# Ledger of designs, part 16: designed miniproteins, single chains, continued (2)

Each design is a single chain, and the fold is of that chain. pLDDT is the mean over its residues in the fold that is shown.

## One batch from the design tools (miniprotein)

Design m4565
Fold by ESMFold2-Fast:
Structure m4565 (fold): chain A 55 residues (1-55)
Amino acid sequence: KELEDEAIKIVEEYLKKHPDNITEAVREAARELLEKGYDPRIITKAITKVLNYKK
């Protein structure tokens, strides 16, 4: 749960950098998370939660 919360924060930071391009923000966030060694399942959950929460 803690790792997922950290991943969510990173996704949110990239969305702030690219408010007009959600696809690019998500792509950059996923890249950083993979470089940091996050599990792809955690990355997918974090992205899904952020996108579903922010409508």
Scores: mean pLDDT 77

Design m4566
Fold by ESMFold2-Fast:
Structure m4566 (fold): chain A 70 residues (1-70)
Amino acid sequence: SLYLSEEGQREITEALAEIFAAIAIVSGDTGVDVSRDELYELLREAFLSDPPVKTLEEAIAKAKERADAR
């Protein structure tokens, strides 16, 4: 199993909470008809893109672009 410091675990938990909240918002606001799980994968790919995104807002924008391209 992966083990992280207490601070690292907290930061990851907070990031995941923000990601899930953002997924819910984007699914409701943009008329993008995708499942939460599909949007999560698009957002994950945005964070792992090269160059890396700097903010959650940038990741959301990139995820929306990819969803619209399908």
Scores: mean pLDDT 60

Design m4567
Fold by ESMFold2-Fast:
Structure m4567 (fold): chain A 61 residues (1-61)
Amino acid sequence: SPVDALRARRDALLANLQAAKERLTAIYTPVDPEWAKEVSARLDRLIANLRAQYDAEIAAA
């Protein structure tokens, strides 16, 4: 169904962004902890916003 496709895309995208955040923070925290903290916060906001957008699209479908 279109709803199942949206859920699958949401879950895959959010999982990929979370994994990218974990890799970036692991690599850059020892090098530039303030930048790593700032990037982590920005990615958290992106993840939250994308989750909300997909949840709204799923509810409308």
Scores: mean pLDDT 89

Design m4568
Fold by ESMFold2-Fast:
Structure m4568 (fold): chain A 68 residues (1-68)
Amino acid sequence: MPSPVEVITTLARQYEDARRNGDTEKAKQILSLLQTLLDNLAANVDNPAKAQAVVDQAMAQLNQILSS
């Protein structure tokens, strides 16, 4: 299972790649996903099971963005 740190790092790398390639729409989608993930992790800091579910959802959404 990916950890919060691993997923945040993956999102940051994909955002940098999208920016370097000039893919503004993909970069915006990834940045929004990263912001949502960070907000949801902050909201669930005392609940590791919910934090993991949020991480899993973010990874699934990233895969959808990358598949587009």
Scores: mean pLDDT 82

Design m4569
Fold by ESMFold2-Fast:
Formats: structure tokens, sequence, C-alpha cells
Structure m4569 (fold): chain A 66 residues (1-66)
């Protein structure tokens, strides 16, 4: 697994965790997980369409919760 593949996979897990936490009413924890996902996506050396789409989804959810 390349660095970018590992970062993308980790960001996806954090995004899923953030969605679950938000559904459970754990808004502060959800925001922390989503911000962590966004930070990892920002560290990608190359952003493909899937990474860009995930970044947009994370940003949209953060705006909804904040």
Amino acid sequence: MSRDAALFAAAGVLYAAGLFEAEQGRLETAIESLRAALELLGRLEEKDELAEKLEEEVEAKLRELE
C-alpha cells in the first residue's frame, strides 16, 4: 500500500466514524473525526476524483454539524 492509498483508506474510516458519531448525537466527537479525515486528505500527494469527492462529502458534513 502506498502512502496515499493508506491516507485515503484512513480518511474513509474516519469519515465513516464521523457519520456514525453524528447519528448517535456525539457532535463534538463527530466533528473531530471529520476534521481528522480532512487533514489526512489534505496530505495526499495526488488527489484523484474519488479523493476529491470524499473531501467534498467530509466538508459538507462538517458545515452541517458546525
Scores: mean pLDDT 82

Design m4570
Fold by ESMFold2-Fast:
Structure m4570 (fold): chain A 58 residues (1-58)
Amino acid sequence: SAREKALELALSKGLSEEEAEEAVRFAEGVKRGLGLPDEYLPKLAEMYVDTILLIKKR
């Protein structure tokens, strides 16, 4: 499913399980708010993951 792909993408980018779930929840929220199809979940999760990694990297 698109949700599973989003979760796998977040985990593959080096996020913890908790952080990956947070990214997926963010993506689902944005998808619902903007009326986007489920196919956008991995892309939305990727955008969140990239933002989190930018903030966390030292």
Scores: mean pLDDT 79

Design m4571
Fold by ESMFold2-Fast:
Structure m4571 (fold): chain A 60 residues (1-60)
Amino acid sequence: EEFRELAARGFELLRELAKNPKVDMKKVNELARRLSQAIADKDVEGLKEVIEELEKMLKE
């Protein structure tokens, strides 16, 4: 299921970001909230958007 894989990816990215003391924690917390909302709503497109934002933060 794509949804399950996306949800797992989102949590993995959050764990990686939590290891970096230089990240904007306010933005991380907002994305964590959006991730939880997308999971609750079973919103695959919302999950993809949150994952893309998390990956951008981790890369930069």
Scores: mean pLDDT 79

Design m4572
Fold by ESMFold2-Fast:
Structure m4572 (fold): chain A 59 residues (1-59)
Amino acid sequence: MSEQGRRLLEEGERAFAAGDYERAARYADHAGVYFASAGDEKGLARAVELSARARAAIE
């Protein structure tokens, strides 16, 4: 997993836990860009999952 992608994903998970779903989705989307650029398929999948969960929670 890329270091930048991992850090952004961790920020997104923290935002999700805090109930800030809009911020969580934005961090997840940004993490996805880094993972895609690095060819990190597992990291990208995790970022996509977090983004989807956050967007579903926005109502």
Scores: mean pLDDT 83

Design m4573
Fold by ESMFold2-Fast:
Formats: sequence, C-alpha cells, structure tokens
Structure m4573 (fold): chain A 74 residues (1-74)
Amino acid sequence: SEKEKLKELIERVVEAFAERLAQSDSPIDPEVAKENLLAYLNSLLDKNPETAKEIILQLAERFDPEIAEEVKKL
C-alpha cells in the first residue's frame, strides 16, 4: 500500500536527516531530532497523507535525492 511505502520512506529520510545533523556542529542531539521528526511525520501521515507525502518529498529532495525519486513513484 502507499501508506506502508510512505512509512518506509519516512524512516529512510529521517535517517538521512539524522546522519547529516550528526556531521554538523548543530547543538541539537541527532537521536532526539530523529525521534521527533519520525513521530511528527508518522502522525501527519495518519491525519493527512497528501500533506505528509509533500513534506516527505521536500525533505528527501534536501537530504537524499534517491528517496525523493521513490516518493515520486507513489
């Protein structure tokens, strides 16, 4: 299902985000940031899947272009 695929892509995009954050001088804990983003995106997917898909696509285009291509195929 599209929702199941989006959940998988959410995990992949938040991992890419956390890896990028871990390599930066950001004062934000990458693990905490990952947990918060994951919870937010999964909540959004349950409430408004169309908006969730758009946000996931925007994040993927920023952090991992290959994930963005997978989102566009859904």
Scores: mean pLDDT 84

Design m4574
Fold by ESMFold2-Fast:
Formats: C-alpha cells, structure tokens, sequence
Structure m4574 (fold): chain A 80 residues (1-80)
C-alpha cells in the first residue's frame, strides 16, 4: 500500500541521515512526505515526522532558514 511505501521511504531516509548521506536523505524524505500526504493526509504522524527530519537534514546542509520553516510546519501539523 502507499502507507507502507511512505513508511519504508521514511525508514530509508532516516538511515541515510544517520549515515551522513544528506542529499540522499533529502530525496528519500521528500518522497516519503509526498506519499504520506497523498495516502494518509497532511495531518498524519508520518508527514510530521518526515517534515521534522527533513528540517534536520537541511540544517546539517546549512539551509538554516528552510530548516526553521519546516520545523514550524511540523509543529503546526502536530498541534492540529
């Protein structure tokens, strides 16, 4: 299912992040978020988790402003 696909993409994205493969993590997490939004909706825990982790990846790459916006978006989604 698309939900299982989103979970697998999030797992692979986290693994890439932990391995320091930030460009690979960014691509995998972007796909995980899009798949989760389509299958589970924008307020799903998978979207919030993926968005927060993508923010951390962007922070590690030096995109501090983009990272801050993603952290804010993840927090707003968790509050709904």
Amino acid sequence: SMAEEAEELLRRGREAFEAGKYDEAKELLTQAILTAEKSLGPDSPLVADGTRLLGEVLARLGYDEAAAQLFKKAQEREAK
Scores: mean pLDDT 85

Design m4575
Fold by ESMFold2-Fast:
Structure m4575 (fold): chain A 97 residues (1-97)
Amino acid sequence: LEEEIKKNPNNADLYIALGMRALEAGDYEKAVEYFEKAVEIDPDNAVAHLLLGEAYLKLGDYEKAIEAFERALQIDPRNGVARSLLEEAKKKLEEKK
């Protein structure tokens, strides 16, 4: 994957793959970094915004998670997973206010 990034630095799918690996490893800050690169390259990629929101949820950054899930839903309004995670993030934020 790192060798593929060197060959294709503007490929959002490769950054998504790296971010998913970082999520599985529990490296949520690294996951955010990779998913931010993916959405920078392909801003209309609903999956990248969804995964960025999940990484922010894991970090406890609920406001940024809400923004990412709302962007995913703007691109794909019928995504039930994004809707469920958005409600979870809003609930977590309200519990802290």
Scores: mean pLDDT 82

Design m4576
Fold by ESMFold2-Fast:
Structure m4576 (fold): chain A 66 residues (1-66)
Amino acid sequence: SERERREKIREELNKELKEVLTNGATPEQLKRLLERARENGDDEIEALVAMIRAVLGFSDEELEAA
């Protein structure tokens, strides 16, 4: 079902977010995570990507330019 699909994607995204926070990421990688979260309708993950972006020192403009 769509609900199960969204939940699986959310689990995958959360795992990727933990890896990014631990090992760092490029603006392009963060942009891809943000786009996937938006497509999946995960407002919470979108917010987490924004926080991780700030922690890693990338601006919103850098993400959009990637």
Scores: mean pLDDT 76

Design m4577
Fold by ESMFold2-Fast:
Structure m4577 (fold): chain A 77 residues (1-77)
Amino acid sequence: MEKAKQVISGGVTALRALGQDDVAEKLKKEANEVLEKNKDKSDEEQTKAVTDTVVALLRAAGQPGAADAIERMAKDL
């Protein structure tokens, strides 16, 4: 759960730094919904599901560099 929350925080911070506050709020909502749906699973499974969601949203927002950074960060957690 803690690692998954760090991934969400990283994605939100990246989007806000890029001036995409509305997309950041959408990412926070959707990623937290994925986390809640997977809260009965292992920390690794939660982190993977959240990371996949955050990365997909960042790529959809036209931020592939931020998506790649989040993927690398998640591997180091």
Scores: mean pLDDT 81

Design m4578
Fold by ESMFold2-Fast:
Structure m4578 (fold): chain A 72 residues (1-72)
Amino acid sequence: MLDLEKLELLYLQFGVYDKDGDGVLSREELEEAGKELGMSEEEIEEIMKLADKDGDGKISLEELTELYKKLK
């Protein structure tokens, strides 16, 4: 089950993990953020499945916001 508190921290700190400043997190950046926030590999995969609606392997701030709203 995805930890909503960790997802909220990821959302709030998005700019810290978005090293390219392009408004999206790559899978690698999401895995790095997940390790810092104590997320499991399963939680990272769940975020990818639920938030990556385009299937491009990247998560936008808008996709994370929508996921957070859907789970709240």
Scores: mean pLDDT 75

Design m4579
Fold by ESMFold2-Fast:
Structure m4579 (fold): chain A 63 residues (1-63)
Amino acid sequence: DSYRQQALDYLEKAKEAVKQGNVEEAKKYLEQAEEYMSQLPVDELQSLAPQYQEAKEQLKQLE
């Protein structure tokens, strides 16, 4: 659907992969989310910043 919805879906998948301890999968989902986020206008990108930072912090703790 929208790039925003795709970014959200991949951020949630990244967080789930982190919960499962799957670092490689989490990195792939986070990269995919970043790709969709790059297509968003600034206001929509800012609305995703908290979820994006949470996913990055959770992944960093596993590395």
Scores: mean pLDDT 82

Design m4580
Fold by ESMFold2-Fast:
Structure m4580 (fold): chain A 55 residues (1-55)
Amino acid sequence: SPLEQAIEDFVELADRIGEVFDEALANNWSREELLERLDEAAKEFKEERKKREAE
């Protein structure tokens, strides 16, 4: 269902954001680096979601 897909997408995005935070803390990233990586992660998520919908 569309709702189940939205929930799965939200969980995947949340997991990805968590990974970015863990990497930032491990590498002592600046605020600017963190924001840039979050923007990249959001773009990657959108790209993967389009690919999933194309299947």
Scores: mean pLDDT 78

Design m4581
Fold by ESMFold2-Fast:
Structure m4581 (fold): chain A 100 residues (1-100)
Amino acid sequence: SSMEQELLRAAANSILEGAFVLSKTGDFEKAKKVEEEVFRKRLLELGVPEEVAKSHTPTEVFDRLILKQLLELAKEKKNEKAIATFEKELAALEAEIAAR
């Protein structure tokens, strides 16, 4: 869980850095590159192997967290259709990441 918190913090910081560059330059490509470079640098500092760090994006960390939270909320509300949808989406995301 401490690693999950560090990854979430890294993802949040990299997105904010990219957003700052976008606000200053209006250049989407530069902003995206800064976001990716800041995120990769932090993953490497945390001991994540270079090949793994290259295959991960900040948005994937947030997507995983959001899907997990949505799935838990769907379970609390006993919404079977929502549970099936979010379980499928989370499994697809995990499979995509594992295949890299």
Scores: mean pLDDT 81

Design m4582
Fold by ESMFold2-Fast:
Order: sequence, then structure tokens, then C-alpha cells
Structure m4582 (fold): chain A 77 residues (1-77)
Amino acid sequence: MDGEALLAFTERLAQLVIDQARSTGDEQLAQQTEDAAQRLIQATRDLVRNPSPENRQRYQDALDTLADLGAQASSLR
């Protein structure tokens, strides 16, 4: 996947998880999800700029955090 495709995928994933969190009516969860999504987008930009092991780990950590919040939001619907 090139950098543009990875960023587009990440932005789409982030938006889906944010929309799901907002739909629960839990404002705290929605805010945490928005914060996690921004971290993932930034980590993706850093990874695209420099695909170092550290940037890959940061990307994986950010993705895992967003996925966990998404699972929490799914449980509240």
C-alpha cells in the first residue's frame, strides 16, 4: 500500500469508529475516540514519512487503541 492509500484507509476507518462512538450518546467515549483517531492519523503520517520500526510500532499501538474504543462503542448500541 502506498502512503496515500494507507492515509485514505486510516481516515476512513477513523471516521467510521468516530461515527459509531458518537451514535452511542456517550460524550466521554466519543471524545476519547476522536483523540485516538487523531493519534492514529498522525502515526500514519509519520509512518508514511519514515517507515522505521518505531513508527510502525506507534502506528500499531494507535490502531489497537482505536479498535478497542470501537469495540466498546459497539457494546453500547
Scores: mean pLDDT 82

Design m4583
Fold by ESMFold2-Fast:
Structure m4583 (fold): chain A 82 residues (1-82)
Amino acid sequence: MPDPLYIQGTLYWMSGAIYERAGDYKEAGEYYEKAGELFEKAGDYKEAAIAYEKAAEAYEKAGDEEKAKELREKAEEAKAKA
């Protein structure tokens, strides 16, 4: 049975990628962060780490260095659990 949290995380990831392509980096960061949270809740720590890293890159491009730093820390925490 597909994990609903993993599926939802994948949909948020896809939305983040669309916003990133459009140059809407703040929105891209928000969607990638939500994808990371959903993957982490599903126990998919590898995917969560990647999503948090993409969120951090998006927030950095949006000029939010503080949020980018926070998300890189979340990515390292998820990576340690993967």
Scores: mean pLDDT 85

Design m4584
Fold by ESMFold2-Fast:
Structure m4584 (fold): chain A 67 residues (1-67)
Amino acid sequence: SQAQQYYNQGIQLYNQGNYQDSVNYYQQSIDLDPNFWQSWLNLGDVLDQLGQTLQSQGYYNLSQQLG
């Protein structure tokens, strides 16, 4: 799906250390499929890397409820 393609692009950017752009791709994935729990989980992880811990914890919790 298009949501999975955006998710995969987010992973590639994250692995390159481009956390800001990976956030944008994970958000695009969620915008297309808000039940795509893997994008919520990885968005939480990247925000944790950026030091935004409270927001990342919310996204981790949502991924657990969906997956």
Scores: mean pLDDT 81

Design m4585
Fold by ESMFold2-Fast:
Structure m4585 (fold): chain A 74 residues (1-74)
Amino acid sequence: SAAVEAARRITEGAVERLRSLGASEEAIETARRAGELAVRYAEALAAGDEEAAARARAELEPLEEAVLAALEAL
């Protein structure tokens, strides 16, 4: 629960910061997708679901590059 709450809070803060910096809707959407995967990863860890955690992490890795690219485009 604490990890899920932290992931959600970090995502909300990142989205608000990107919006305040004038980020595009595409960049904001990419950040939201990364945040949704971070929440899924945290939920899987809390549930002890190793397979779900591994899948969420694998999906997060390419999104880290996409988030960085979106930030560089600001």
Scores: mean pLDDT 76

Design m4586
Fold by ESMFold2-Fast:
Structure m4586 (fold): chain A 60 residues (1-60)
Amino acid sequence: GADEELLERALAAAETLIRAGMPGEAARQLAVSELRKAGLSEEQLREAERRMDEITERYA
């Protein structure tokens, strides 16, 4: 649905920013903040945090 599309786009945007040199924590905060403002559920925000952990570990 629309929320899953927003989640995937936010994660892709965050990973792009990390590749461009943004610190992982800053990219995580930006992605989760945007999803929270978009009205995603706490369950979806926890999923976003978990997937951001996986993304940031990849670039650590």
Scores: mean pLDDT 85

Design m4587
Fold by ESMFold2-Fast:
Structure m4587 (fold): chain A 78 residues (1-78)
Amino acid sequence: MNEEEREELDIEVEIALVTMILAVGRLSKDPEERLKLYEEAKKRAEEILQRHPDNPLAQQVLKEAEEGIKKVKEELEK
């Protein structure tokens, strides 16, 4: 069956996408753009964790997104 294989591929692709969004966010010079990218990464990581709560990579990218959001919010308060 292809369904199980597709689900495994989908989660790997989604984690890769979240990782890329975080990387682009870290490289962005605009704090508002960084906030938007980190919030997008957080939402995607949370969706992955709802389906696969034990996925350590999804947990890691969620933590990175939350840390990024906190730092950007502190920067925007300047």
Scores: mean pLDDT 79

Design m4588
Fold by ESMFold2-Fast:
Structure m4588 (fold): chain A 96 residues (1-96)
Amino acid sequence: VEKLLKELDELLEKAKKALEEGKIEEALELLEKALEVLRELSKDPENLEKALEKADELIELARELLKKAPKELVAKAIGLLLRVLGLKLEIEQKIK
């Protein structure tokens, strides 16, 4: 759990820096990896509240990615945002 949280935090920080530097393709790859780690984190019922917090952070970064995305990456950026939103809904359903 702590290992997955640390990996997720490192990926989110790297993605944020890549976005700030205009490295949009790198940011997209980092956020895709962050989504995979978040999905693994959400499999454990004890982590659902933490997973929900991290889903919100990932959504914010995915929205920023979409704003900065060149035309050729817009479809991938939209796809990432929708997948993160879908995972957040799944996490919320497990908490209820």
Scores: mean pLDDT 84

Design m4589
Fold by ESMFold2-Fast:
Structure m4589 (fold): chain A 114 residues (1-114)
Amino acid sequence: LKEAEEKLRAGDYEEAIKLYEEEIKKDPNNAEAYENLGKAYRGQKDYEKALKYYEKAIELDPNNAEAYENMGLAYFAQKDYDKAIEYYKKAIELDPNNGRAAMNLLEALLEKQK
């Protein structure tokens, strides 16, 4: 658990992915592990896999505001600003004090106007 988080924070995405896959093999309902797999794939710029694992995380835990914010970040990176806006709004609905999601929403709205 702690080792996988340390690898993710250090940017060692290959090792983080391996460790989180081992966690999911032991507990297939671990929403946090799926969210962190999504973060690791986003770090590698594999946005398709990142979205797949964030989707699984929100399927297991629909009230996880951070997972919706991360979905928005992945869509923003793909320049799908409409989807990014949709998911940032959902993150803010679940956690109105999430200033990061609010700032990301503003940035996505600004980019859509260009």
Scores: mean pLDDT 87

Design m4590
Fold by ESMFold2-Fast:
Structure m4590 (fold): chain A 58 residues (1-58)
Amino acid sequence: GHHHMMALKDLEQAEKSLEEGDIAAARAALAGARRNGVGDPEVEARIKELEKRLEELE
């Protein structure tokens, strides 16, 4: 669905931002993924993984 596709785009952007070291952009993208991926276990699992990576960089 539309929300699922938007959540995947947000996750893709978060991954790219983390690779570039752009913490602020990664946080913004993860917030978008949270909103669009509510109740989606696949999206929620990927958000948790990226949040762990983000926490390690801080």
Scores: mean pLDDT 81

Design m4591
Fold by ESMFold2-Fast:
Structure m4591 (fold): chain A 72 residues (1-72)
Amino acid sequence: SSETDGILADTLRELTALIRAGLAAGLSPAEVRAQARAYLAARAEEHGLSEEDKALLERQLNHILAHELARA
């Protein structure tokens, strides 16, 4: 739905900001991943996200983190 699409878009924007902030603060990739996963778990519970949407967000977490690490 358009409402779910909005939640996913907002979540991805915040996820990207969280990953960038963690790396900029000197956190390890493992620490950043743990924080990002905790954030995604909280968002999934808050919004009742489907297994498909949770899998999409997990893939996007891995993609964003890999991209940000490649830029460093």
Scores: mean pLDDT 87

Design m4592
Fold by ESMFold2-Fast:
Structure m4592 (fold): chain A 61 residues (1-61)
Amino acid sequence: SNEELLEKIKEAIENKDYETLRELLKKLGFSDKAIDSVLENIDNPVVQKVALHEVEKVLKE
């Protein structure tokens, strides 16, 4: 479940499926402002790493 969700997020980033990425991040409780900030800079590998780290933190509980 958590691993599948992380894989879907990684796949959405790789495929530049920003609509799916937005919905998945919103479902995890991220604010629209935080999501917008990430999506503006998602082509930056550093931003991708930070975003994935924050997702992993939420999923660990």
Scores: mean pLDDT 81

Design m4593
Fold by ESMFold2-Fast:
Structure m4593 (fold): chain A 103 residues (1-103)
Amino acid sequence: NPEREKEIKELVEEIKKLIASSLDAEGVKRLNELLERLTELEASLEDFEEIALAFAEALIKEFNLSPEVKELVYERAKRLAREHAKDLTYAKMVTEISPPAVR
């Protein structure tokens, strides 16, 4: 369905834009609503991986992470997408992708 594929692509881009922005409580709520919509649309593992990787890139940029920590953060993002595609949330991305030293 071309309309469904277009909606998924537009949602992924909106989610990536939200992740790149400073998120308050309303932003986190909106992000979780968009992630639920992606699950309803049966978005692919690749779509959720793109989102998790965008979160990893935002952390790397914000905290100026070292090359070794950058590799760890990307691997954690890929694992989270594989294991939790159907129930991906902002809280899971924070908990599973962020290294212990990052606030």
Scores: mean pLDDT 81

Design m4594
Fold by ESMFold2-Fast:
Structure m4594 (fold): chain A 65 residues (1-65)
Amino acid sequence: SELEEEVLRLAREGRNDAAAELVGEAAKRGEISVKDVQDIARRLIEAGETHAALLAANAGLEALR
């Protein structure tokens, strides 16, 4: 939940790359799963942050491949 709140804040500030980096780093550390990446991307889309959602999904899934 803390991670999701930080990602949403960064996206709303227009810091889409920073939001994606945060998700990618969490995935690299094994702190989030594929499902968590999908949930984060969905919440960003629901907030109207489509660009952040795409970048975050790509960063997270690339880290988990």
Scores: mean pLDDT 87

Design m4595
Fold by ESMFold2-Fast:
Structure m4595 (fold): chain A 66 residues (1-66)
Amino acid sequence: AEFRVTFTGPVEREIGTVLRLIGLPSVEVTPDGPNTYRVRLTGDEEELKRVEEFLRSEPHVRVERI
């Protein structure tokens, strides 16, 4: 699955979230504009659901499926 993720909150939180995503083996993160990232989820179904739920539960984060 692939998502566009936009951060609307503090830069420190954005950096922390992005670093957390990059640390996951099933996640590929590429910059796609100011405070915006393309997040590609690979790996198993459980890990994919967990990452998507994490992103959607974060305050000041907009998640759009592409």
Scores: mean pLDDT 76

Design m4596
Fold by ESMFold2-Fast:
Structure m4596 (fold): chain A 95 residues (1-95)
Amino acid sequence: MSYSVEELEERQDEILDRVVEELRKEGRDELADQVRDLANGKKVDSASELAKRTAFAINLAAAKGMVENLSIDEMVELVLKHRDSSIEEILEALK
């Protein structure tokens, strides 16, 4: 199946909105704001390592979900499960 960049971006945005909502429910508003800003391509000089890893995991989950036909909820669960993981662990889990 040929995937469009627009379709990938739409999935990334939907995963991002869900992840941000879940982080806010956990009282992690600053982390949620940093993740949204990073995912939107903003330069965040004070971004935590956790925010950077979460943004990276969203991108990988979107790509994996398109290839494996995962639901948005399944992709969000992958991001949240691996938010505290190293970059290498996220890459391995979201291959």
Scores: mean pLDDT 72

Design m4597
Fold by ESMFold2-Fast:
Formats: C-alpha cells, sequence, structure tokens
Structure m4597 (fold): chain A 61 residues (1-61)
C-alpha cells in the first residue's frame, strides 16, 4: 500500500541519515526497498533486514 511504502521510505531515510550515508546511497537504498516490496513481494520485515544489512556494509567501507 502507499502508506506501507511511505513508512518504509521514511525508515530508510532515517537509517541512512543516522549512518552518514550519501544522498546517492540513500536514493539507491529507497529505490531497491521499493522494488523488493512492490515487485519482488518481500515482506516489510525482510526489506527492513535487507536495508539494515546494506547500511552496515556501506558503513564498514
Amino acid sequence: SAAELAELEAYVRELARAAGLSEGQEAALIKTARRLLEEEHWSREEVRAFVETAVAVWRAT
């Protein structure tokens, strides 16, 4: 739903901001999260776990 997508995008933005990611990294993460939720039929929990892992990997590099 639009509400679920908006909540997910807000979560991704907060997580990216807290981790000090670039605008490009944040935008890429939002785009991927949208695709996983809408096209790949992932659950919100699975998408959140993916985002958290991606942020941790990018923060480590």
Scores: mean pLDDT 83

Design m4598
Fold by ESMFold2-Fast:
Formats: sequence, structure tokens, C-alpha cells
Structure m4598 (fold): chain A 82 residues (1-82)
Amino acid sequence: SRALLERVRRLLQLLEDTLAEARKAGDAASAARAERLLQEARDFALRVGRGEIHVSPEEYDARLDALEQEAAAIRAELAARS
């Protein structure tokens, strides 16, 4: 759906912004976490799109929820250190 594609696009942008903020702050730990999460999100989206893994809509939503929660946690930690 368009909503799902927009959600994925927003998550990837959020992670790229988070990585840039962590690097600007010199927070190597948060930068490494953001890089890992960005790579996981890209890999998951690519593999689903290529049909290499079969996920139900419910599993897809659950995975996006988990990625969004982890991204929010990284951003909260960055804000607390600023």
C-alpha cells in the first residue's frame, strides 16, 4: 500500500537523520547503533521486495514497529546526551 511505502520511506529518512546527528555530536556508540539499524531496515525492505523472504502483512507491521521503536530509543539517548 502507499501508506506502507511512505512508512518505510519515513523510517529510512529518520535513521539517516539520526546517523547524521550522532556523527555531528561525536557520539560513536549512537552512530554505530543507527548505522546497524539503517542497514537492517534496508536489508529487510530489499529482501521482502525481491521475494527472498515471505512475510505476512502482520509480520511486516510488527517488524516496522520494532524498527521504529529502536530508532526512537536511539534518538531519545542522543537527546539526553545533548
Scores: mean pLDDT 81

Design m4600
Fold by ESMFold2-Fast:
Structure m4600 (fold): chain A 73 residues (1-73)
Amino acid sequence: ATAAEVLEAGLAAAKAAGATTIEEAREAAGKTAEKLKPSEEAGQQAAAAFAEAVNAGAKTGIEALEAALALVK
């Protein structure tokens, strides 16, 4: 799976779980990434994009995942 696929699946999982906080979204996305078994590089790219979105001021988990997806496309 690519970084974009990992983040897209994580976003879907976070929305389904009702994740509102950054921590809840990170946990939902992490569990989804584990199931997808991405390459180490793709997983690191997805995590870095999520961290960058949080650092850029995303206030909800959904906003952080949407911003991270935009960064890897």
Scores: mean pLDDT 78

Design m4601
Fold by ESMFold2-Fast:
Structure m4601 (fold): chain A 86 residues (1-86)
Amino acid sequence: SDKEIILRAIGLALRAIGLQLDTTDPLQIEAARLLLEAALAIQRGDVEKARELIERAKELLAKVPNPDPDLLALIEELERLVEEQE
């Protein structure tokens, strides 16, 4: 339901804020920021913007030799929410 999607998106946004605060790697800080914006885009129903932001975060993390597994998990959860809105 729309309410469940919104609540899940809010939860993922809060997780992205936590991950951004816990990292000192500039690429991972930027990736977490993009994933926060993606979660907020999902909350607004802007699915295309969310996809763009997720892809940009994936590009940044591809440059990191040992990316934070919590950032990778957040990407997977955001991609599932995007799929559920289609």
Scores: mean pLDDT 86

Design m4602
Fold by ESMFold2-Fast:
Structure m4602 (fold): chain A 67 residues (1-67)
Amino acid sequence: NSEEIKKLEAMLAKNPDNYSYWVQLGVLYFEEGKYQEAIAYFEKALRLRPDNKATQNLLKEAKEKLS
């Protein structure tokens, strides 16, 4: 949903350290089949919280979609 993506992007611009917004944007791009964008958002989320296994698995899944 492009409206939800725009809303979350605006919220993320105000709060770039909010881990949850990076993950949510990654999931939305993944659901739209935009796997390169999803990877970028998941990588940003993991930069903030590198030990989050759920996000590590989402990143792996998004990368597998590109291969």
Scores: mean pLDDT 86

